# Ledger of designs, part 6: designed miniproteins, single chains, continued (4)

Each design is a single chain, and the fold is of that chain. pLDDT is the mean over its residues in the fold that is shown.

## One batch from the design tools (miniprotein)

Design m12178
Fold by ESMFold2-Fast:
Structure m12178 (fold): chain A 74 residues (1-74)
Amino acid sequence: MPTLEQQMLEFSEEATRTWQQGVAEGWSLDELRARLTAVRDRVLGRIADPADRAVADGQMDAMIDWMVAQYEAR
């Protein structure tokens, strides 16, 4: 089974790629957040342990907020 660390790495890689695509395609902040949230939901759905899922959810939400803020600041 994938570890929490592997799933967080997977999220980070896909979220970064999604953010770069948003920059390239000129997505709105709402579109970017929706796309990043979809990545989060897919990764969270693979985490069977509720405690690990809660930690991952908090970390992913913080990363999404950071990425959206960076996108707006450009």
Scores: mean pLDDT 85

Design m12179
Fold by ESMFold2-Fast:
Structure m12179 (fold): chain A 87 residues (1-87)
Amino acid sequence: SLKTFSYRPLTPELTPENAIFFIPVIEQLLKSETDPELKLWLKINLAELYLLVGDFEKAQEVIDEIKKEFPDNPLAKKEVERLESKL
């Protein structure tokens, strides 16, 4: 069932130097995650981390995955618009 979901960006608490270390951690979490709300949150944070390190190609790939997997999710639509504004 859908639950209340709150999203907090990691970028206010991260530097580009430590963001590189969080990318593989989030990718590993995504491999085992089955909860759609947690998958969305992890993908939003992964795209934000790629933007922070300047990997716009990888950021766009993650954004496109969010659009494909969560096309009718209002939070996903809002966050995609925010992330695309940084490309």
Scores: mean pLDDT 77

Design m12180
Fold by ESMFold2-Fast:
Structure m12180 (fold): chain A 67 residues (1-67)
Amino acid sequence: MVLSEAQREALRQALLAEGLSEAEAERIVKEVDRLLAQGRGREAADLLSRYVSVERAEQILVSAILA
């Protein structure tokens, strides 16, 4: 895991605030963590932008990384 437990929880809460279900948020957090672990930050951002705006996706990733 690249993201800490606190960072994963911060990302999950941000996705829930955007109206995603718990199951969807957990799935997305897990996939984002995997993509970041592989150095695939662009694909992680692209995945998030399917559910939130590009601006929101960038804010969520920055907040999760800094949390």
Scores: mean pLDDT 76

Design m12181
Fold by ESMFold2-Fast:
Structure m12181 (fold): chain A 88 residues (1-88)
Amino acid sequence: DLEELLKRAEEIIREIEARLGAPFGEIAREELEIRLEVAEGKLSDAEVKEKQAELKRRLYELLGARGETEEERDAALIERGDELEAAL
């Protein structure tokens, strides 16, 4: 049931917004939109990869993760995530 799935997703997005702030809720909503477009057959594998890469870049920016390589940014993201978990 698409309606039930969307309702649950919206509840999760609201919880993310309440705990982490509106920018994180926007990222979660965009992830949902990508998943819906995939389910509808509207996106190719290449388009999914590109959209996910853009979403990941925005998440890195919000968490202050920096680095020249994806591996460096992933390491910075993990470190920042650990700091946020300790603060929550």
Scores: mean pLDDT 72

Design m12182
Fold by ESMFold2-Fast:
Structure m12182 (fold): chain A 85 residues (1-85)
Amino acid sequence: MDEDLAALRAHLAEPGGEEALKQAVADAKAMALEAIKAGDLDGVERTIEELRELAELAAAAGADEVAEAAREAARELEEALREAK
């Protein structure tokens, strides 16, 4: 947690860091949706957990927009994964 939070704060301190993290969330969601279409469901469950962890870290760092984007992406992926069976 400490190393992850420090890394996140370093990213947020860079110009455009918050936008870069929001883009990374969008990219992770897009890749996970393609994995669902391909039937690779194990990787999707890990991505959902990583997005939830990012949301908590972002909230702790005060990056509320990143936290919300990560929570919404995790929710959408969980719904898509549930429908894919």
Scores: mean pLDDT 79

Design m12183
Fold by ESMFold2-Fast:
Structure m12183 (fold): chain A 100 residues (1-100)
Amino acid sequence: MIQDYQQRIQQNPNDGMSWFRLGSVYYSQGDYQQSIHYYNRAISLSTGRRRALGYFMLGQAYFNMGDYQQAIQSYQQALSINPDMTSSRSMLNQSQQKLS
């Protein structure tokens, strides 16, 4: 829940998982601008597969806003970290089709 994750971030600003979870809560509410803000912070605090997941979710937020150029960039970042991320590959292809 938003208040619980906000409290965790206040107590530990480097808790990347709480930043990610706040991003996901805003995403589920359709507040993509807020989700992008929290996902970007989570990405800056993570590495490896967690960072790749962060970029994927960032891409999902941009895609739902109709910003297909930013979605493509975000999915490419996810794939550069985790090339086996089939969900990012599928969404990259869909985003490219939106611009063709």
Scores: mean pLDDT 87

Design m12184
Fold by ESMFold2-Fast:
Structure m12184 (fold): chain A 84 residues (1-84)
Amino acid sequence: MLEEARELADKAIEAARAGDTEKAVEYTLKAAELLSELAKDHEARLFLIGLVVEMVGLSIENDDPRLAEAALEAIRLVEKAEEE
């Protein structure tokens, strides 16, 4: 599970660096969905923070707010899963 989320996150970062915002958003949200199943896992939470920081940075670099919006949605999905 965490390994699959990591692979999806790597694909999201690669797509974002290539300027493929649509795929980057898709992979970010898929990674977040998998991470939501591990919401109480400290390692999964630290990984999510790393992904969010990278996506926000790429959003600024690419001048595309959709990556930052996807990062915020990823946080919300994991937080909601922690609560129930």
Scores: mean pLDDT 79

Design m12185
Fold by ESMFold2-Fast:
Structure m12185 (fold): chain A 94 residues (1-94)
Amino acid sequence: MTREELAEVLREALEKIDEGRRLIEEGDVVKGTYLAQMGLARAARALERYGDQQKAQEVRDLATEISIASAKGPEEALEMAKRAGEYVRRLLAE
């Protein structure tokens, strides 16, 4: 996987995470959490294929944190979805 291919997948993942965040803000925590986790799963797989296993694991940990946060409530789910989006944006800005 090239850096260009990684950036493309990370951009697609970020779109899913941002859509998930929007759904959580609108009150659909279940769908929002699911979309954010789907985006993070794609990002983690792409990072693994690129050879960055540490960042892939960090993204998987974020997906787990969103799942735990969603069980606590919409506010915590939203906070984790925002953090996930920020993380992927930083990866794109390298």
Scores: mean pLDDT 87

Design m12186
Fold by ESMFold2-Fast:
Structure m12186 (fold): chain A 93 residues (1-93)
Amino acid sequence: GPSEEELEAETLLAFALIYLAIAKLMDKRNAPVEDIEEAARKVVELAKQLSELGFKDGARKIAEGVREVADQSPNPEAREILRKAAEEVEKIA
């Protein structure tokens, strides 16, 4: 079965993807950019924890997801926030 560390990594990845989905939904609903930035910050924090556990492939998947959401964003301010978040995750992946 998976190790305790592998289960923690899977949990961190799942939460990062949930916060990314929240950011995408907030952007589609025209929520304040501050709320999108908060969700993006949580994604970056979770990706850092995942990378620190040695699961760099998981961190790369998060970076790719953030980049995709950024590229699909019609809001220039949200796009910039998400692109900066993707770049930060890419540096630690």
Scores: mean pLDDT 87

Design m12187
Fold by ESMFold2-Fast:
Parts: C-alpha cells; structure tokens; sequence
Structure m12187 (fold): chain A 96 residues (1-96)
C-alpha cells in the first residue's frame, strides 16, 4: 500500500533587464499570466549579468507549461524559461 502525493513544479523565467521600465512591466505581465493559471511568484533576483530571474510554483505540470508558453508569446524580452519538479525539501525552503 503506497500513498502518492502530488509533486510541485517550478517555472523559471529569465528576463533581459536592459530597459528598467520595460522589465518592470514584463514582471507584471508574467505574474498576471502565472496568477491566471493558479501559480504564485515565490522568488525573484538579479544575476551578475543584469538578468532578472522569476520563479513561480504550481502543483500542475500542464499549468506550468501553459504559463511558460503564454509568457514567451507575450514578453519578447524573455531570454530563457524552464519547468522543473520540486522536492518536498525545496518546497519547505520557499515557505520560509
């Protein structure tokens, strides 16, 4: 007898931060899309290369992939995106 728990998924979005006014709007658009599919922004940071990184969480891989597609279609400044499955330990880290 095995009990299965639903995995959590992280969508990572990397934005080109060359234009501060545009990157602020791009963050708003990406967050709005994520919220429409039931995702939540859990982390944001700026890398040494000046790129803005956003991470969103969901319990549905399909929702993460749909958000990734819509973000890429609406935000030309996206450098890269990725969807990955979280472990319970990683999930706890984002709750603290």
Amino acid sequence: MALEEKPKYILTVVLDARFPEQVARDIEIATEIAEEVGMKLVRTYVGADGRVVLQFMTDSEEDALEAEKRIREKIPGVVTTSVSQMTDEELKRFEE
Scores: mean pLDDT 74

Design m12188
Fold by ESMFold2-Fast:
Order: C-alpha cells, then structure tokens, then sequence
Structure m12188 (fold): chain A 59 residues (1-59)
C-alpha cells in the first residue's frame, strides 16, 4: 500500500546491556539487565523481548 507507518523507538539501555553481557558470556549480568528491562522499559516490545530472553536463560 502507499501508506506505511514508520515507528522510531529509542533503544532500551538495560536490554542493550543484557544483549552485550550475553555476547560476553556473562549470564548472571545478562539476566540482571533483562530483569531490569522487563520491569522498567517504557516500550512493551522491549519488555516482551526482555521476558523472552529471561525465559531462554532459565532453560
């Protein structure tokens, strides 16, 4: 269609820190950051992503 909605969203610092900690292999720091993102992020998408990451880390 001719109309497309573009949403620009600021990155969540805790979600980004959690992803970075995962890259570093620090699972404890990653879990802590994802918990903070799930609780404090103003974005429902970022909160959902953080919860999914926590579920993955709990396996």
Amino acid sequence: GPFREVVVEAPDPHLEAGIQALGDGDLEAARKHFQLAAETSSSPVNRQSAREALNYLQQ
Scores: mean pLDDT 73

Design m12189
Fold by ESMFold2-Fast:
Structure m12189 (fold): chain A 120 residues (1-120)
Amino acid sequence: SLLDEAREFAKSLVEKLQEILERVQTIAEKIKDVNPELAERVLELAQRALDLAQKMSEAKSIDEFVKLARELVEVLDELITELRRMAKEHPEYQKELDEVIQELETLRDSVRALIEALEK
């Protein structure tokens, strides 16, 4: 079913997000002593993104899936914004953060494409 295919997409998304967000968590831990507010904000957004992707994998309808997917896109956009700020304030991590940001943008764009396909 279309819902089963959407759930399988979300399961793959959870696995990819877990890998990317472990890298985000590692950088946040390294900066937390000098920039605790930014580190905490990034960790909060990362957890919210993972929780939303997990809920998408368990969605009971296409309407619920699309609603959760839209919320995930908003959270990923906010996380990307905070990570860009982190790269500017901590240039020693800029290269690693730029790589993470690119991977998150690719994932976000994949979610947006799926939302568009499900709303046709």
Scores: mean pLDDT 90

Design m12190
Fold by ESMFold2-Fast:
Structure m12190 (fold): chain A 125 residues (1-125)
Amino acid sequence: EPVLKPLPPALAAALADEPGILASAQFLLSSGASLEEVLAYTAELLIRRVAGALLEGPPPSIDPEEALIAAIRERMPELLEKSVDEAVEAVMARILELLPALRQDPGLLAEVRRLVREIVEKMKS
């Protein structure tokens, strides 16, 4: 049985309601990935999870960028007319409504916000 390394307590708490994502993050960390790599990978999985939740089904794409853009266009079309900053804050508010435990890890929350901003900027370019 591979010895799974425990996640940092804040990260484990942030993922408490997402056991599949928690298991993936723990496996990646136990496989020798850096914490930075684990946070980036976890943020991508969370974005796909949120896109699926917004669309009330599986995410439309394996790519988190395509999945989130599709979810915004379908469920939050008003954000297409908003500034990047307004759209990012609206998406982050919706993510925290769906996944309130993310507040337990400021580092993960910052990485999710970074990815959301990158995706919103690409959507508006």
Scores: mean pLDDT 85

Design m12191
Fold by ESMFold2-Fast:
Structure m12191 (fold): chain A 98 residues (1-98)
Amino acid sequence: EEADKALREISGLISEMLNATPEEFIELAERIVKIAEELLSKDITPEQAKGLLLQLDSAINVLEKKLAEATDPEVQARLEELINRFRELKKKIEEKLK
């Protein structure tokens, strides 16, 4: 119930990221990280973990596209930090699925 709500919230945030300003984009990505970390701190099912993994893959793809489009070095650095944080979350999820 709460995990399904969290997954829907992440999906909505990813959709918002596609049309967001650089400032909003980084804030939305930070919110996704927090929701994912909270969800992982709880006992979630393997199915919920797989759902989260798919959402994080989608978020990483959006972040990588925005990084390729970014011309401001500070924005590029912040996007690279976020991509690394999402990749670390993916590793934690993949370890739980083993």
Scores: mean pLDDT 81

Design m12192
Fold by ESMFold2-Fast:
Structure m12192 (fold): chain A 84 residues (1-84)
Amino acid sequence: MAEELAREAAEILGISDPRFSERTRLAAAGYIVLNTPALASFYSEEEKEALRRLLETADPEEVAALLRSLGRDDLAEAFLAEYG
């Protein structure tokens, strides 16, 4: 399931900030995976599609805020352009 894949990614990436909802943390982790070729290569196309669907369920502004807090302004801007 997409949520289980994203939870595993969040744990591996250390995305655990309790100020953000679980949904926001899962979406941020999934987006980092999808935009990091080395990490994305461990996922099937079906799993990547499931992660993309998960991204649509999160608040784009909150996901962008979390990505910026991780030093990923590049991904925050990209996320807002695609989902905001």
Scores: mean pLDDT 86

Design m12193
Fold by ESMFold2-Fast:
Structure m12193 (fold): chain A 66 residues (1-66)
Amino acid sequence: MELIFIDGSLFSLPKEEFDAFLDEVGEKVRAHLAERLARGEITPEQYEAELARFDEVKEKLREKYS
């Protein structure tokens, strides 16, 4: 799974659609990381760190977009 942001605008989506898109992406990120954790490709510590990092980035993007 890949995260692609285009100039922080995400295709000029309305804020409501942008928030929904971020939530959908967040679910996919969590699912992908959980699968990697289950396969032993990452440690539980790396899993938690990646989730925390994504949440921080998501919050920054919401601030920037709003």
Scores: mean pLDDT 70

Design m12194
Fold by ESMFold2-Fast:
Structure m12194 (fold): chain A 91 residues (1-91)
Amino acid sequence: AQEKIDEIEKIGKETEKILENTLKAAPSVRDEVEKVLEEAQKKITELLNKAREDPSKADQYLEEAKKILKEVTEKSDELIVQSNRREAAAA
């Protein structure tokens, strides 16, 4: 149970790092990046709280956290591409 909770915490930190790096790499879409960061942090915090309240379901909450990490990674890549395209169009 604790192992799964620790994994959810690690996913939360990884998600935060990805979005912080995206803020630096995608300045022309900063508002969109900040919104994704806030939503991801909220969802992962909810999953951590649920896993702590019911450790028997920690595996389920870990799978949800992994899905959030994947979606954040994919969205980060899209936002960087969008930022670069906007900068190129403005030049």
Scores: mean pLDDT 82

Design m12195
Fold by ESMFold2-Fast:
Structure m12195 (fold): chain A 80 residues (1-80)
Amino acid sequence: MTTMEDIKKRAFEVAGEVQELLREVYEKLPPEKQKKVEELVAEADEAFQKLLEAKNVEEAEKEYKEFERKAKELIELLRE
């Protein structure tokens, strides 16, 4: 069964994967794409913070889904 701790662990793992990809690719991106990445990072961070503040599993799942969506957008942008 999904717990609050399981959701937070998944979020930390996804955040780590995004950070690693950024380290490998960010400096090679043109300035226009770097700006878009910075905007998406800010949005993902906002969702991540809301996830950490979630009071129950349902709230954590909603915030995780938003965070995951932003993380996927980041990964797609970095692979362009």
Scores: mean pLDDT 81

Design m12196
Fold by ESMFold2-Fast:
Structure m12196 (fold): chain A 88 residues (1-88)
Amino acid sequence: TKKQEFFKELEEVSKQFDQALQNWDNAKTVEQKQEALKQLQEIKDRLIELAKQAEELGLDKLADHLKGVADQLQVFIKKIEEEIKKLE
């Protein structure tokens, strides 16, 4: 059950990640950009939690992969934050 719940949550987070990236790409206003940034930050935190759950389930390679995705997302978030700050 815990493993099934984990993979269902991983699928949902993956869908939300794709949607948040699309929201960022389509964002035209500062408010829309701030909302997309917030969504991406929430996804990053969720990926870190999923990586921890994967470790607890013995899925070490998946845990490492999820940590890597979260790290890449953090770099992207920093770039987005800097872009939004320039928009005043």
Scores: mean pLDDT 88

Design m12197
Fold by ESMFold2-Fast:
Structure m12197 (fold): chain A 69 residues (1-69)
Amino acid sequence: GDEVIKKIQELLEQLRQAIADKAPASEVMALIQQLEKQLQVAGKTLPKEKVQELLKEAQQVGAEAVKAL
């Protein structure tokens, strides 16, 4: 459980940093795809409340990433 949360948080931080640094679209897209895969694992392994919290953060950062592309 905790490993998935940690991976999602690390990916969110990496995605925020990539957006701030104006990283190539390919790098931003790769991070989004990795985040989506980890969120699918979270949906199967974590309590619903924790999944919703992580999804909210991911949606916010994802919207910023799409605007930066």
Scores: mean pLDDT 81

Design m12198
Fold by ESMFold2-Fast:
Structure m12198 (fold): chain A 65 residues (1-65)
Amino acid sequence: SMEGQELARKLIEKYGPDTVLSLEEARKALREVGASQELADEVIETLKAQGLKEVTVAQVANLLV
């Protein structure tokens, strides 16, 4: 979606694509760039379901587009 693309762009601009975040740091980062609580929770639950404990900003951004 256009909204998801804009959030992805803001995450990469603010943090850099290669920045490593814990899942809780990723949730907070999503909220700081303007994602809803519902969207942030959905992204983090998807990453948890994949068995990830930490992620790059680029991996988070890819789930938004």
Scores: mean pLDDT 86

Design m12199
Fold by ESMFold2-Fast:
Structure m12199 (fold): chain A 62 residues (1-62)
Amino acid sequence: TDAETTAALQEVVDLYQQAQDQGLSVEEVQKRLDEIRARHPTIADVRVSEVDGRIVVDVTLR
């Protein structure tokens, strides 16, 4: 549902902001994203990478 998609994306956005503010590692961000994905089947794939010392998150929806 739209509400499920909105909730899933909000959790991802909140995690991204937390990662930026607290300097979370790629491993910690990936772990938390995997947990979000497990709760929200709407998320087809999540990828985390580090570019120039910054966390980059790509989310693919079903």
Scores: mean pLDDT 76

Design m12200
Fold by ESMFold2-Fast:
Structure m12200 (fold): chain A 85 residues (1-85)
Amino acid sequence: MDKKKQQLLESIKFVKEQTDDVLARAKKIGDKKAIDYAQKGKDYVAKGEAYVKEGNLALGQKYVSQGSSYAGIGRRLVLEKEREE
């Protein structure tokens, strides 16, 4: 169990870094919808990390996956906005 838990925590660390990047970029461009999605992604990943630390790997994975999906929407909106010049 600890080995799977550590692997999942390492994956969560990567997703957190990606979500933080999206949030910073969304704030820089001032897109409220992108900021909202990036923040939701960050919040869901944090909930997933908490579940993983409690030993609930299945629920943790579900929350992290949802957070990654929200961050992906935010990233798409950021990229679209950055190209609208």
Scores: mean pLDDT 83

Design m12201
Fold by ESMFold2-Fast:
Structure m12201 (fold): chain A 64 residues (1-64)
Amino acid sequence: SPVDELVKEFYDYVDKNFSPESAERMKAQLDLFRDWVSELPEEEALELLQMQIKRLLALEKKRE
């Protein structure tokens, strides 16, 4: 699904660009958010996941 593709791309990106500890934290946060949006229509879930990914990336970059 588009959601699975987006999550896979995010996992790959954070594994390449952040420390193992940061990557694990970001993945856990996205997984929790994914679970929350799982009850929504796929189009809405996809848009919200894209927003959350941008937010998580911005927050972690500020902590480095």
Scores: mean pLDDT 83

Design m12202
Fold by ESMFold2-Fast:
Formats: sequence, C-alpha cells, structure tokens
Structure m12202 (fold): chain A 98 residues (1-98)
Amino acid sequence: SSTSYMNSMNGMMNTMDNMNNDSNDFMNTGTSSDFTTAGYNNSMGNDYSNTNSSYGSNLGNDPSTDSSSYNTYNNNHTTMTNNNNSTTNDYDSGFSSG
C-alpha cells in the first residue's frame, strides 16, 4: 500500500509547508521582505545569466512558499529551472553557484 502511504506523506508535507510559511513570515518580516524577495528577485534574476525567462511569471509566488531555507539564492535555482538553463530539475537549490 505504498500509494496510500505516499498520499498521507504528501498531505503532511503540505501542512508543514504552511507551518514553514508562518516561521518564514517572521524571517521575512522586520524591515522589508518585499525588498529581498520581490525587488531583488526581479533585478538579480534577470541580471544573472538569464535571457528571456522570469520565475515570477511562472511561479507567481514568493520564495517563502517554495522553501524553508532562508536565503535569496534558493529562488535562483527556480529561475534557472524556468529558463531551462539547468538540466538537474530534482537537485537542491544549494547546488547553484550562479
């Protein structure tokens, strides 16, 4: 019954993602979270070896909902994936050095 087992795991991960959002909200709150997520992402994502793709266009969400890893480099992996610049779709964003 691996299918039923995986379905339960998937539901639990969704709940944990919501919990991580609450924790990430604290990390993003303070001075200007939009400055680090929205403003930086648009400028840095395009300036960094990106040609015609925008991760915000495809995802439309903040990195805080994508990962519990508190750093702006995680969205760089998403940008590269959207640009089809990286062939490693299942690799961790921490592997990116762009």
Scores: mean pLDDT 41

Design m12203
Fold by ESMFold2-Fast:
Structure m12203 (fold): chain A 77 residues (1-77)
Amino acid sequence: NLDRAKRLAEEAARAARQGDGETAAQLARYARSLVEQADIPEGVKRRMLEELGKAAERARQGDGEGAAEYARRAVET
């Protein structure tokens, strides 16, 4: 469900802003798995997967600002 994926991405951004990188990374990865299963145009899917992947990566690196920014971009796609 794309709507659920976007809600998870919003939660990932919130966790990242609060300094909870582990939760942010987990939520971004889960949102990414839901996007992979979504029936959406390939271009939209590719962009969302790229943004969510970067959100998870930045969250794991302790970059809360970067993680939140990429998660936000995925929601806006």
Scores: mean pLDDT 83

Design m12204
Fold by ESMFold2-Fast:
Structure m12204 (fold): chain A 68 residues (1-68)
Amino acid sequence: SELEKLLAVYEELLKRYEELTGKPVVLSGDTSGLLSDPAATRAMNLVMIHELKKLDPETAAEMEKLLA
């Protein structure tokens, strides 16, 4: 499903962020509700990809392709 695809990208983004920064990603507010909505999950993935471009632009570009 679309949501399953988006959640897989979300998990890879979190893993890559934690590998690069050495600390867990902290988001303000409750994300559990957002991760049940494909549109909200896509928006969250795009924000994380934008931030990842500052640390690892090559991986960020590959993640953008997965969302297309």
Scores: mean pLDDT 72

Design m12205
Fold by ESMFold2-Fast:
Structure m12205 (fold): chain A 94 residues (1-94)
Amino acid sequence: MVSKEEILKKAEEEKKELGERFGLEEELEKFSPLALTLAAQELAAEKFHDEETVKKLMEELVEKLGLSEEELEEAEKAKPLIEEVARLEEERLR
C-alpha cells in the first residue's frame, strides 16, 4: 500500500542524498523528513499555483500525512533551507 510509510522512506532518502551532495547533512538533521517534504511541496506549489490552490493542496497533504501543528511550525522554519537547496540544484543543472 502506497501511503505515509512510502512517502516517509522517500523523504528520508532525498534528505540523505541532498545532505551528501551539498554538505548540508547537519542542517538537514535539524528537521524531520516530513517537515522538509512539506516545506519543499509548499514552495513548489507557490511557484505554479494561486494562494487558494496552494492552501487547499497543503491542507490535503497535512491531512494525508497526519502532521501535527508542531511539524507545521518546523516546516515553516525549514523553508529558507529548502530555498537554498533549490538554488544549489538550479546552479548544478546549468
Scores: mean pLDDT 74

Design m12206
Fold by ESMFold2-Fast:
Structure m12206 (fold): chain A 83 residues (1-83)
Amino acid sequence: SEEDLKNLEDFYTAVVNNPNATPQAKIDALVFLANIYFSKGDYEKALKYYEEALKLAREHGFSPDFIAQLEKEIERLKKLIEE
């Protein structure tokens, strides 16, 4: 429902903005936010959240496989945006 999605957005946004959250928790929250906006057809916001997740994953030395997964999602979203 709209209320359920709003509650999830608020929850994951709070995780991203929490200075005590681990890099893993923030990246997971950013990916969840990207997927919520993707489900709404807001590919521009989904792209921004995936790009932020990729930046954090690179900064904190996450696995090459995980980084490649984020890069593939970003390229998929770019293809869906009208350019």
Scores: mean pLDDT 88

Design m12207
Fold by ESMFold2-Fast:
Structure m12207 (fold): chain A 71 residues (1-71)
Amino acid sequence: MLTDAEVLRGVADIYLALGRWAEKQGDYEGAIKDYEKAIELYRQAGPEFADDLAYAERELENVKKKLEEKK
C-alpha cells in the first residue's frame, strides 16, 4: 500500500509531467503553475523526496528564464 507521503509524491510526479508537457508546447506560464504545484506537493511529501523536489525547482527556474527571454 502507498503511504500518504508516497501518494503526495505520485500526484507531484503527475504535475511535474504536465509541466514538462506544457513547456514542450511553449506554454511556459502553464508549465510554471504545474511545476509550482509539484514543488508544494514534494515539500508536503517530506525530506525522503528531496531529490525530486530539487529537480522540480530546477525545472521551474529554467522555464522562468525561458518566459523572460520571450518578453
Scores: mean pLDDT 83

Design m12208
Fold by ESMFold2-Fast:
Structure m12208 (fold): chain A 95 residues (1-95)
Amino acid sequence: SKELEEIEKEAEEKAKKTPEFEVKKEDLLKLEIELGVLQIELAVLGKSEELLERLKKLYSEIKVVLEHSKDPELKKKAEELLENVKKLLKEMLEE
């Protein structure tokens, strides 16, 4: 999807512009909680432009954590979260 490619490109550009920082387990936990909230909202309330924008923001935030993660365990978890958000974005854009 062209729309999904644009979201991915914007997230990559933002991640590259973000200064290096130490990624903490708490940073990843906050993103995991937000993903859970958005999954529940999609299931209960259905699709909305507001939900799409929140998913785009979450994708970007996870990408920043992934780019700056030095811990292999945190990096793997961030990659798994990113793929889950990408699946939701595809659902939002294709249906």
Scores: mean pLDDT 83

Design m12209
Fold by ESMFold2-Fast:
Structure m12209 (fold): chain A 87 residues (1-87)
Amino acid sequence: SMEEERKRELIERARELAERFRDLWLERGRQTRGEAAVAAHEARIRAATAEATAELVEWLEKAPVEEAERLVERLEAQVRAWEAEVA
């Protein structure tokens, strides 16, 4: 169905956005706290973001398409804002 295809697309995009946000957060951390401080916590941050992403995906699978679209749009806006700050 079109809704199932749309949901798959939204979930894939959400995963990509979560990975980009994680990488931007780590880079921002390196810029503000230094390389050594981020390195000491990187594995924990990656594990926490992976868990949060899994929960997000489970929610998206069950959410109405319109709610999933609104969430992905908000994530896109957040990533763009962080890209502008990190760059």
Scores: mean pLDDT 84

Design m12210
Fold by ESMFold2-Fast:
Structure m12210 (fold): chain A 74 residues (1-74)
Amino acid sequence: SDADVSALLTEAGTEAVRLRLADPDASADDVLARVTAEFRARNPDLPEADFARIEATLRARLAELTAHAEIEPA
């Protein structure tokens, strides 16, 4: 279901962030590529459109975290 896909997407996003935090030298693109490849391998039956949406969402989530870091404390 869409709810199940959304939950899996949230899990994948959280894992991508965790991997980047565990290795501060890892680029967002490298983490995204790895998580995306593993997610695709685990979900080979997903339509390409759904997979593209998942990839876009993961990229957006990583970008949001980067943007949040630009906010200077008062």
Scores: mean pLDDT 66

Design m12211
Fold by ESMFold2-Fast:
Structure m12211 (fold): chain A 86 residues (1-86)
Amino acid sequence: SEEGERALLESLEVLKKKIYEETLKELKDEKAAEKIAEEAKEAVLKYIEDHIKKTAPNVQPIDPRELLEILEKAYEEAKKKVEKEL
């Protein structure tokens, strides 16, 4: 539903903010923290969108462990990319 999509996007914005705040504490670099948070959010969003497309019209629930793995991988890859650009 459109309302479900909005709730998902709002949840992803909250996730991005939390990643930003934690990364900012670790790296002390606002630009790097923002970029890492945005890339991690985008990777999670893409994974969810791909899952919805694959399981439509009978959308299956996503395993929370898979979401955590995708988030962890996205965070590490975004961090490596940003470190190379610094």
Scores: mean pLDDT 76

